# Designed miniproteins, single chains, continued (2): the designs that were tried, part 106

Each design is a single chain, and the fold is of that chain. pLDDT is the mean over its residues in the fold that is shown.

## One batch from the design tools (miniprotein)

Design m7684
Fold by ESMFold2-Fast:
Structure m7684 (fold): chain A 105 residues (1-105)
Amino acid sequence: SALERLEELIRRLKESMDRFIRAFRAGDIIEATKQLLAIMGLNVEMILLLRQMGRDDLAEELERLNQEFFRELIEAIKAGDVERMEAITREYVARLEELLRQAAA
């Protein structure tokens, strides 16, 4: 189902976020960049899937969450603040889980 596809995209996103943080901590800039690009691609796929499901409301919510998430993440990256990056990532994942629950309703 479309909902199962959305769940799989969120699972892959969580994996890429974990790998991104680990790579950044290790100073592996190539791997960190690769994972950040994967996160961006998965976000595009989720937005497109929500629109295909007729959930333009949730797609617009995700677009707003993405703008806030990437703005805050970039500032934390510039500061080298890994703890802040982890906090931002945890909050974003929690918001995605809530969006998934709304999509299931």
Scores: mean pLDDT 87

Design m7685
Fold by ESMFold2-Fast:
Structure m7685 (fold): chain A 74 residues (1-74)
Amino acid sequence: SKIDKLLEAARAGDADEVERIARSEVLLPDAESEELIQAIVAAARAQDPDAALKHFVDLQVLDGLRLLKAAVLE
């Protein structure tokens, strides 16, 4: 799963792979999603998989809410 890959990359300190995974989850990129992506990348550089997962979940929730809002407002 993407979560398993994210956790593995974060434990390894593979910030590039973590950034790639996080960016792949964003269908409507904006400043708020970019801030969360940078927080995930920072957590990976610190080898903190728990922080990386927390921010990744927040990113998925944000993207899902934005997609729902876009669908309802059309």
Scores: mean pLDDT 79

Design m7686
Fold by ESMFold2-Fast:
Structure m7686 (fold): chain A 63 residues (1-63)
Amino acid sequence: SMMEALRAVERARNARDAAASLGHAAAEKQATEYYKKAEEAMKRGDAEEAIRYMQLAGDAVGG
């Protein structure tokens, strides 16, 4: 659903910010890439792709 996709994008942003605050440069870079792809998927209305990239962003931070 769109509400689940919106929460997924928010979690991807939080994963990126957490990596940045911990100084994990490699994780931050990868999470940032996945976050941007999730945001673009949301702009296209592709909730499933947004959720997928959100999960990848979380995994990059060690979630």
Scores: mean pLDDT 76

Design m7687
Fold by ESMFold2-Fast:
Structure m7687 (fold): chain A 59 residues (1-59)
Amino acid sequence: SSFPKVDEEGYVLKRQGDDILVYENRVLMGVFPESQHDTVRQIMEKLAKERGQKLIDLT
């Protein structure tokens, strides 16, 4: 896979070039343009809170 791996449980946001990568439990869930970064982060913060999981922002 051309995308980086993450070791963290829960949700991770990571930047790769102009893309924001979203991970859930080390699995890549989606790739979004940087223009949607704030929206994606808000959605992921809500999901992490609802599921009692961490959100780690590495962007």
Scores: mean pLDDT 84

Design m7688
Fold by ESMFold2-Fast:
Structure m7688 (fold): chain A 120 residues (1-120)
Amino acid sequence: SPLDRLREELLAVLERMLEVLEQLRELTADDPEVVARLEALRAAVEEYKRLLEERASPAALREALTALLRAHQAAQAAVEDLLAAETDEARRARLEALLGELSELVGRLALLHAELLALE
């Protein structure tokens, strides 16, 4: 069904977000403030995934997305501050690529979320 397809696409996006977050965490392991923001975003992604798998209400999914978007803004700001001070060009390029992919995945998540809720 269209709902099952959207849920499968949402799950794939969420799983890729978790992979990107783990790579960002490994690259930023020496910065506990950045790690804390990435862990908060990971928890928000895992909570949205859990609610989606449990077929939670539209209201619960909207609340979880709002929390995820706030956590993403905080994590993005923390990584951008780190990038402003980064002198290793290879590490900088990798962080920029992962941060860019994360932002694209968050945008896709928001779009698929809106499509899911329009069908309910």
Scores: mean pLDDT 91

Design m7689
Fold by ESMFold2-Fast:
Structure m7689 (fold): chain A 98 residues (1-98)
Amino acid sequence: SLEELNAKLEELREKVRAYFLSQGFSEEEAERLAAMLGFVVGMHAGRHGMEPLEKLLAAKDDAEFRELLREILEDVREEESEDPGTVALVELLLKAIE
């Protein structure tokens, strides 16, 4: 449901913020990156359902979290390849996570 999706995206936003803070980003930068990633993961969930988002939230460590994020970002880049704005956003996020 939309309510369930929104709740999980809020949980993701907090996890992403914590991740970027742990990587040395400022609080303001971490919040912006969390908002951007929430938007992109929301688009991915709209096409692929909740399972990739649930796996992302269940990631056991930063390495698994990063790899699952990369997979989602690469999917969105391919699926939205005709939207230059979305491609640019995804490329920025891929660089931020390495």
Scores: mean pLDDT 87

Design m7690
Fold by ESMFold2-Fast:
Structure m7690 (fold): chain A 104 residues (1-104)
Amino acid sequence: SEVEKIAEIYLKFLDYMEKLALEELKRRNASQEDIDRVKKIFEDGKKRIKELAEKNASVEELRLALQQTVDRLYRELLHAGVSEEDIRKIFEKAYEYYEKELKK
């Protein structure tokens, strides 16, 4: 279904964004507590998207779940001391990956 395909792309997008966020936190010598909080945001977000896809939820509900995950990540990265500029760069790289996957 379209919902399942979109969910798969969103899960890949979140996996890539998690990789970039964790690489940035590691580079900044972030605490294990900050790393664990960021990992939990991605775990919760991916679980939500998977559950929505399994329930045949709408594309709008999947998009909202993705937006909520990105918003929580933004707040947590700020709390961990990542600048707004560096967070923007992470998001831009993740969105470039997402656009490339959508064109396949």
Scores: mean pLDDT 87

Design m7691
Fold by ESMFold2-Fast:
Structure m7691 (fold): chain A 89 residues (1-89)
Amino acid sequence: MSEEQIEALKKKIRDLMKSTPPWKLSTSKIAKALGVSPSTVSRLIDEITREASAKLAEGVAELGARLGQPVDAEALAEAIYRGIKKASS
């Protein structure tokens, strides 16, 4: 898939996650709705989680900078990503 197609699929997954309660969404239902494999959906959810973790880490690093406390955004993003994956799987 092209990067544009991947971004479009990620947007659709994010929109579904926002409009539908988590307990009514399954990887298989999302895959069927989007016309892709469940493995592709799992990979895209993984990428969305990684991106969300990076944004959260960036926000914390910005707050830390304002407070004079430097934060390693990359290390924090990895820790957040691992935490979300453990909680979601």
Scores: mean pLDDT 73

Design m7692
Fold by ESMFold2-Fast:
Structure m7692 (fold): chain A 70 residues (1-70)
Amino acid sequence: MEEKLKKELEEKEKKKEEELQKLTEYLATLSDEDRDLAMLLVARLYAEGEKSLEEILKAIEEELERRRRE
């Protein structure tokens, strides 16, 4: 368990699996319109590699809330 590479790979795999589960559950709670927008935002922000899933979900919630207030 002291292998840095092994630990990094385990953390990345675990994080990816948890993120996919949370993302799928979150998307299932949205309307079709909000889901499409959320999927686009996830794809963009995740590809940047600078944002965690939590930050991405927060950005989606803020964008959706902003649209609902309009």
Scores: mean pLDDT 70

Design m7693
Fold by ESMFold2-Fast:
Structure m7693 (fold): chain A 71 residues (1-71)
Amino acid sequence: SRQKALLEELAALEERLRAAIAAGDLAAARAAAEEMAAVFAQLPEATPEDVAQFRALLEGELARAEAAVAA
């Protein structure tokens, strides 16, 4: 199904995000997070509220990664 394909794409992007964060590659991490948010927004059952909460979680991950690189 389209939903299954989108969930598999999200899982692959989450791996890319984690790898980028581990490498200290903040540009790659942000790109992966933006792609994750775009794919999440395509989920049939995702509300605008769900999308906003997911984006907030991703921004929190990026902020923590930026702080870790700066330390």
Scores: mean pLDDT 85

Design m7694
Fold by ESMFold2-Fast:
Structure m7694 (fold): chain A 97 residues (1-97)
Amino acid sequence: VREALAKFVRVVEEALGRVPTLADLETLFSGFDVDGDGKITEEEFMLMVSAATGKRLTPEEIVALFKLADKDGDGVITYEEWKGLAEELVRVAEELR
């Protein structure tokens, strides 16, 4: 789980040229939520994260990130659950220093 978080943070940092902020991660959620319904399915999450990270994360690592966000285990990430994951990603970015 922590390795998947660290890889995701590193790839986002490389893409932005800076440490990701909560606002940057909220922008990513909007990009993943193509329908604008405030929900991301596991399939959409896997596809978008794989594309955004250039396939640097394994399917198992992406599933671990999804499960970390999906607290209810309902197979969907809401905006509230994504904010929780975004806060975790920012914390991991700080811990890597």
Scores: mean pLDDT 70

Design m7695
Fold by ESMFold2-Fast:
Structure m7695 (fold): chain A 113 residues (1-113)
Amino acid sequence: SPIDEVVDEVIKKLEELRKKSKNPEVQAALDYAIDTLKKVRELAKQLPPLEAARLVRDFVLGILDTLIAELKALKEKSTDPEVQKELDTIINELRKLKAEVQARLDEIIASLE
């Protein structure tokens, strides 16, 4: 379904970011977000399409917001400029992903109403 495609694309993007990071705390935060998204995907399969789309929108955006906040906290604790630069890059990629995902899910929801 279009909803499954959006969730799978988000998981794929987070997996790519995980492979680019050498920071174990960043990898752990991404792994937790990926595992949570996989659970959201399974829950969405049990719901009618419009309800599934709304649920996925709220949870996916919430997971991305939490992940961004966690990475910002890691950046604030770091004294290494290279680590801070890596975290800024990942945070900016996550912000762009959030905007793209929100737009796509809003279009899917509008198409089901």
Scores: mean pLDDT 88

Design m7696
Fold by ESMFold2-Fast:
Structure m7696 (fold): chain A 71 residues (1-71)
Amino acid sequence: GKEKVDKGDLNEAAQEATLLYYEGKYEEAAEILKELVKKKPESKGLLEFLAIVYEKLGKKEEAEKYKKLAE
């Protein structure tokens, strides 16, 4: 279901990472998402997004790791 977004470090950082991703700034997006995953390691959405960003960076090993964690 869709829910209201709480304002805070995690939600603002996730939005920033999304904007960076669409601008092609994958390394910066990965850095933000990596910090978010450290705070919420069980978040499938964050794990999947980080995996996609690592794949865009050509870091296949990291991408595969986070894809597996998101399953």
Scores: mean pLDDT 76

Design m7697
Fold by ESMFold2-Fast:
Structure m7697 (fold): chain A 63 residues (1-63)
Amino acid sequence: GKVEEATKAASKLSNDQKARVVEHLAESGDPQEAALKAGDEELSKAVKGLSPEQALQAIQDSI
């Protein structure tokens, strides 16, 4: 599903990039904006339409 695609995209990120996505997600509540600010366009596309909670779960599941 969409969450599994986001997890796959997140698994390619470094731990530092994942931390930045979580940081920006906490600030904005927008998964796509958080991924773009962390510098990852593929993750930004993969999280489109997900809730903040679903995006956070996808990042956690990628570890």
Scores: mean pLDDT 82

Design m7698
Fold by ESMFold2-Fast:
Structure m7698 (fold): chain A 74 residues (1-74)
Amino acid sequence: SILDALKIALENVDKMSKEELYGLLVSLYNIAEKKGLTEVAEKIRTLLDNFDSMSEEEARKAVKELLEEAIKAF
């Protein structure tokens, strides 16, 4: 399920590179758009727009917070 995939992603986020975190966000954006989760999709889009200016630590923290919110929404 998507919920299980999000939980697995959250468990692995500390092991992911900045490039892998970006790929995860793109994947989640596509899923959120497809499911009509407009608020989640908008948060992901905003994070993607600012991603290149973020440090690896800032990006990791932001992705963790997003995954926790997404898990609560499902």
Scores: mean pLDDT 83

Design m7699
Fold by ESMFold2-Fast:
Structure m7699 (fold): chain A 65 residues (1-65)
Amino acid sequence: MMEEKIEKLKKKLEELGDVSPAQVARIMRELGFSDELIAEVVYELQKKGSLFSAEEVVDIVKKLL
């Protein structure tokens, strides 16, 4: 079930190209990720920069699971 959510996240992020932490948070909420995980992902993204590829975001999500 979580792997399916991650695959959907990757596809949506790839459609946008480079994404901000705010855009990542919005998409993760729409896909039903927990508020706790979203907060941790946003925190890690904000520490690294302002714009991220789909692969960078998915890597962070997988490391925090």
Scores: mean pLDDT 84

Design m7700
Fold by ESMFold2-Fast:
Structure m7700 (fold): chain A 78 residues (1-78)
Amino acid sequence: SAMDELIEALRNGDAKKAAEIIRKHKLSDEEIREALLEVAGLEEMPEERLKAAIEALKNGDGEALDRELKRAVVETLS
């Protein structure tokens, strides 16, 4: 499925491929949110981190994506 492809690309750190999957399959922000939570191993994270991670992912910005996900884990577990 498109979601399985997105999750695999995210687990491989391939933000460019993840962005291509999102565009090809027209994945919603909600679907992207679910994939990010699955990859991070979190039930929830701060909305501002999710929004920033979604924007980074849509732009294929792997550095920004990694930074926001690491911050989300720290903020959620603190």
Scores: mean pLDDT 83

Design m7701
Fold by ESMFold2-Fast:
Structure m7701 (fold): chain A 94 residues (1-94)
Amino acid sequence: MVQEAEGEFLTPENIKVTIRFRSEPDENGNPVTTVTLETEEGEVYKVKLESGKVLEGEEDYKKMQALFKETSENASEEIKEKSEKLAREKLAKL
């Protein structure tokens, strides 16, 4: 069984980030959840989480959201640097 969910958010720098959750059973039937962060520029960050259960609604999504926030904070600095570089390139074209 495979379960997926997607969402989007904007960074303070107006970079669109797509978040994707995918939960699928391993060889023992235990669900493995992967969180993927993808920016408009094609930067991709993946975090693999093992829950022992499938995503079963609000409680599991809250846990995933907390782990996602931790993951996005680690990726955020690179996203910010890329945003600043793009802004600088656009400014230089003027």
Scores: mean pLDDT 54

Design m7702
Fold by ESMFold2-Fast:
Structure m7702 (fold): chain A 114 residues (1-114)
Amino acid sequence: PVLKDARLGPAELITLAAENVSLEELRERLELAGMSKEEAKEVLKEAFRLAAETGAAEGDFEKAKRIMLELIRYMQELLGMSKEEIIEILREIKEELDPEAQKIVDEVIKEIEK
């Protein structure tokens, strides 16, 4: 029961990104949850997909973009991912999304490529 409360899911990561939680706090939460770097990458990828879907559903494009950019910062700083690796992940996620959510991902890719 106690270990279940320590788990970080996609929704929890979106909340942390929306609140601009520090990289140190996020690292501590990942360690407490007992997550490997590979598991953290998969949860961050799912959080990114969920953020795009939620942004499209709410019609708050700018909020979704801000959350997604923060999740990308987590991927870069905690997982050491390159800009090119992140863009590839974004393109893969885009293939599974509705057209409105795809527009949000396209804007995020465009922002990264600046």
Scores: mean pLDDT 77

Design m7703
Fold by ESMFold2-Fast:
Order: C-alpha cells, then sequence, then structure tokens
Structure m7703 (fold): chain A 81 residues (1-81)
C-alpha cells in the first residue's frame, strides 16, 4: 500500500541519516572516512531500491544498514582507544 511504501521510505531515510552521522564521526579521527562515505552511499542506494521490494528484501537492506552503522561506530571507538 502507499502507506506501507511511505513507512518503508521513512525508515530507510532515518537509517541513512544515522549512517551518515556515524561516517562523519569516523571521518573526524580516521582516513577511513572516505571509504565510510562510499559504503553509506552504497547502502543508501540499496535501501532506496528495497522500498519497492518484498518485506524480506526491505529487512535485509535495513539489517545491512544497521550492521554498517555498528561497524563504523566500532572503528570510531577503536581510533579513540
Amino acid sequence: SAAEREAARARAEALVAEARRAADQLGKTSPLGETAYAAVDAAARALEEAVDGTPAEQEAALLHGRSLIADLRALTAQEAA
């Protein structure tokens, strides 16, 4: 439905914004910032494509995005140590 598509888009946009903030934090302390931005852009494209996909495809794209955010935060913590 249109409401389900709108909700999926809102979830994707919120996750992309969180991933970009995580990449920004890594970029302040690490040369890996450029690679992080490229990874976030790739995840954003996958999330946008998944909005019109199956629930399984949407969940897989969201899981990938959450995993990327966790990895970026872990790298930021490692650089701070």
Scores: mean pLDDT 84

Design m7704
Fold by ESMFold2-Fast:
Structure m7704 (fold): chain A 85 residues (1-85)
Amino acid sequence: PRMLLLAAVRVAEPPAVGTPVRLEATAPDGRVFELEGRVVGTNPELGLAGVAADFPEGAAGERYRVRVTLPDGTVVETEGLVVPA
């Protein structure tokens, strides 16, 4: 099955759904994966954006430390969860 890495980031002005983002996902064992993702949902009132990236190397239920880079150069650290698409 297709796997996604999902993460939520807190930003004052969430970019629109579909906006490209870069993700750097760090596994518990220290391996680092660079992924291309997109904004998949927003809540501007809470300053939140949900981001997703295809992650074929991930297994469902795995948690990653994720560093998200937005198009404006803003970098946000969060936790990501691997889920089936």
Scores: mean pLDDT 85

Design m7705
Fold by ESMFold2-Fast:
Structure m7705 (fold): chain A 68 residues (1-68)
Amino acid sequence: YLEEGLKALEEGNGEKGVEYGKKALEETKDPVKKREIAGKLIDKALENGLEEAAEEIDKIAKELLPPS
């Protein structure tokens, strides 16, 4: 799911990037790995001008991660 999400974002498909990104985050139980995955997806979305996708991935990651 992570590779599929990153590829979708690189291709400019924010909707598909969010879909696969959410699945990658949901299947990852380790909070450290989950933060790394979220960071990679957000960075790739922003690199490709997909601000709405980056915002949605950040929101999903925050819901799935313990508060700071």
Scores: mean pLDDT 79

Design m7706
Fold by ESMFold2-Fast:
Structure m7706 (fold): chain A 114 residues (1-114)
Amino acid sequence: SAAEEETFRRLVAEALRDFFLKVKDLRDKKGKVTPEELKQIIREVSEEAVRRLRELGLDDAAERLREVTEKIIEEIERSKSEPISIGTFIADLFHRELGVSIEELTEVFRETYS
């Protein structure tokens, strides 16, 4: 339903914002974020969002988010990319596979990395 899609988009956007804020906070405190720390933050944020989606009965949406999360982790393991580059990859993947708006992704990125 439209309400279920709106709930899904909201939870995914909240998870993305939490991810960027945690990465920024860790970078500001330590000067850098390692690939291992990025994977840990992504897993924690994603697991919470997946749990909430499943509690709402949105099991297909929860599985889509879980699959997207695994793709992000695989990219981090392969590329050893810098946090900003990984942030861009995550934003593109969330837009393409989870339907998060470009405007919402741009705002989250601007607040976190500007």
Scores: mean pLDDT 73

Design m7707
Fold by ESMFold2-Fast:
Structure m7707 (fold): chain A 88 residues (1-88)
Amino acid sequence: EVLEAGDVESAMRLWKLLDRHEKRFYEDMKKAKNDEEKQKVIDRHAEEVRREAGNESLAEHFRKRMEYAYKNFDEIKKREKEVEELLK
């Protein structure tokens, strides 16, 4: 992915938004009983990020990231563990 000068500032805002929403997203996902409810949680948080960011591209990127995390949760955990072991 190509990061242009304007996209660097946008990426920093996305990270700050993700940090702010991470705990709430986790709590909402924990309360979701089925895949339909989990998808609604992703949709709701993506819409909230869209409103805060005022940028549809950032909201779409956040949505895809959350959907990817949901579908590939085990793979992401494995990757994080591998990175942690390399930094040791």
Scores: mean pLDDT 62

Design m7708
Fold by ESMFold2-Fast:
Structure m7708 (fold): chain A 64 residues (1-64)
Amino acid sequence: MPSADEIRDRMLALLREQGLEGAAAELEAHYDDLKSTLSEEELTEILTREERQIRRHLAARAAA
């Protein structure tokens, strides 16, 4: 299973590839906040869900 850091880096790469620098900065702030309050397991669960949402959003943008 990928670590939270690996999922974060993958999500940041996806956003930056699309030129979404604002969203990438927001994700970094969100990650720092979550990491301060959640366990590694909870963090990976949330990030996995968020990565799925980002991929869906980017696919929808590409289709539009």
Scores: mean pLDDT 80

Design m7709
Fold by ESMFold2-Fast:
Structure m7709 (fold): chain A 88 residues (1-88)
Amino acid sequence: MVPSPETRRLVYEGSYYYMQGRYDDAISLYQQAISIDPNSSIAWDGLGEVYFQQGRYDDSIHYYQQSLSLNPNNTYAQQNLDQSQQRM
């Protein structure tokens, strides 16, 4: 399957805004990526990371679980899921 260039672009832009501390913009871009490709484990992971940084551990857990359901070998998502669960 050829990766969607649009989904990849939205994930890249989301990551860029996340690095700038622009969390609302990052969330919007990751949500757009998921609306185009609900199987984008990277977009789900990105949402998990943003919510984790905002201290929204309930939301972070949900999004990391979605990422791991699509890519169970994502050790980064697993570590952040475990950390989020410790903070709830």
Scores: mean pLDDT 83

Design m7710
Fold by ESMFold2-Fast:
Structure m7710 (fold): chain A 80 residues (1-80)
Amino acid sequence: SVTELVQEFADRVRPQLTPEQQALLDRLVELTRRYEATGDEADATEMVAVAAELAEGLGETRPDVVRELVELFRRIGEAL
C-alpha cells in the first residue's frame, strides 16, 4: 500500500533527521494514511506541501534523503 511505502521510508530515514523534520515526516505518514482511506484531494495537496517543506529543510545538507523522497513520490504515483 501507499501508506506502507511512506512508513518504510519514514522508518529508514528517521534517525538521520532533526526533531522538527521527524514531525514533518510523521505528518506525511498520517496524511498518506488519510488520503489512502478517503481519496480526499485536500489531503493529497497537503501531503505534497509537507514533502516539499521536508525537502527544503533537508536541501543540500541531506541530498541522499531528498533523492529517496523523490523516488518515494514516483512510487506513490505508480501505486495510485
Scores: mean pLDDT 81

Design m7711
Fold by ESMFold2-Fast:
Structure m7711 (fold): chain A 64 residues (1-64)
Amino acid sequence: SEKLIKEAERLEKEGEELLKKKKYHDAGVKFNQAYTLYREAGDIDKAKKAFEKSLEAYRKNLAL
């Protein structure tokens, strides 16, 4: 559980860096991977936030 949360936090951080570079699709993939790990760890609140970030990143990619 703790290992999954640390890995999900790393993936979220990578997603945020990709957003700064306007690599929206790659950012969405990282946030979606974080969502999956938070869900597996049972952290539903963090999972929901990561999922929302993934959707937002994918929507920004469609606007390009």
Scores: mean pLDDT 88

Design m7712
Fold by ESMFold2-Fast:
Structure m7712 (fold): chain A 55 residues (1-55)
Amino acid sequence: SEMEELEAAFLRLPGDAAARLMEAMVAAHKASNGDKEKTREENLRLLRETLAEAA
């Protein structure tokens, strides 16, 4: 699935890029004020953007 492909690509990111993505995902969770669906959508967007920049 697309999510599985994105997760596999995340594992190939440089450590610094992966760390920055994780920090952004934590910030997105806090900004979503407990809205799990918004957090999930934002995390997917952040992952896609990070992978596009790394390519």
Scores: mean pLDDT 74

Design m7713
Fold by ESMFold2-Fast:
Structure m7713 (fold): chain A 81 residues (1-81)
Amino acid sequence: LDGQQRRYNMLQAMHNALDQGLPQDRRDGPDYQVDVYNQQDGDQWRMRLRVRYRDGRRRQRQGLLGPRGRDFLRRGHLGLQ
């Protein structure tokens, strides 16, 4: 229950980071799809971003979240000080 709420908050933070890292007009465009994954790495949650184009072209990006994707992934959790 609280675990689901925490996960939801992480997804919200990820969505906000995508708004800063990806052009809004392209995020939901017909030409590509953005997939967001939560991946557990030990005691931390790691977030992953994948962008695919409908024309069969694919582009994977790891650590691209907001202005500093690597820092976001390094922390894993927002709210764990």
Scores: mean pLDDT 47

Design m7714
Fold by ESMFold2-Fast:
Structure m7714 (fold): chain A 82 residues (1-82)
Amino acid sequence: MEELEKLKEEAERQKKKLLEQAKEAGLSEEELEELKRDAEIATKLQLINLKEKLKILDEEDLEELKKIEEEAKRRAAEEAAR
């Protein structure tokens, strides 16, 4: 369980660094929001993968994975509508 907290802290730190770099590169507010959401999804997937490796996946983790998949499909559909 301590390993999950460590991953969350590392991911949070990397996310902040990525957002700072993107801001300096002149990305728009919309692009920053997308980047932020993508980073959050990546963190959740990393945590689910670690839980699977430890064989402690529960019903909530599977529900989160489904929500992530639905959100990804929705975003892909919005992109394709351009």
Scores: mean pLDDT 74

Design m7715
Fold by ESMFold2-Fast:
Structure m7715 (fold): chain A 88 residues (1-88)
Amino acid sequence: SAAAERALAALAKLREDLERLRRLYEEARESGDEELLEEVRRQILEGIERALPGLEQLRAAFADDPAVQAAIAEVEARLRELREEVEE
């Protein structure tokens, strides 16, 4: 459906955004700038917290769509990995 296609596109964009944030975090770590690292970490954690309710709503809306469910699981795995990395 067009709705499922839009959901998959939104999830793909979210995955790209998470990869960009992961790179920014690694660059901040390598810079040795503790203030920059703290700011990037804060932005990442706030971004994760804001994304979670939307993913739950999307999971409920597309409960019977295996492609959307798989894409949500992939995004959740990446969110978990990023959270664990920045909460060190």
Scores: mean pLDDT 86

Design m7716
Fold by ESMFold2-Fast:
Structure m7716 (fold): chain A 75 residues (1-75)
Amino acid sequence: SQSEQRQLAVVMARLLALWTEAQFEARRKNLPQSTVDQIEELYRQTFAQLKTATASQAKQLLDDFEAQVKALLAG
């Protein structure tokens, strides 16, 4: 439905915002390319999972993504 499409768009926008912040921080910290590649792979995997996720699963997927990215950025 259009309502479901709008909710998915909001969730995807949140993921994009988190990923954009992560890329900015990785560049600021001059992190290794291997770490940047891991963050990009996490983004791709989370994006794919969100397409088939329920609303309740979406929050957990975003929280997990944020936690994993934070750990990678900390080194």
Scores: mean pLDDT 84

Design m7717
Fold by ESMFold2-Fast:
Structure m7717 (fold): chain A 81 residues (1-81)
Amino acid sequence: MEQLKEMVEKTVAEAKKLADQLVKQAQQNGNGSQAQQLKSKLDDKGKEMVDAANNGDLVKLKEAYKEMQSYLAQLEEVAKS
């Protein structure tokens, strides 16, 4: 139980750190506002992952994780543009 929560919190923290780097890159390309919107959505999914882990809801955790990865991929595209 504690290991799952710790892994989820670490995964969310790492995703947020990568998202911050991608937002900075997107700002240099003039896409900062779009990148900030994607980061906000990613942050919301990270919170849902932590909440799901705390409640033992593995289905919600899996869904939130997939959506977080989707927003991260979109953010990578925006940063490359």
Scores: mean pLDDT 85

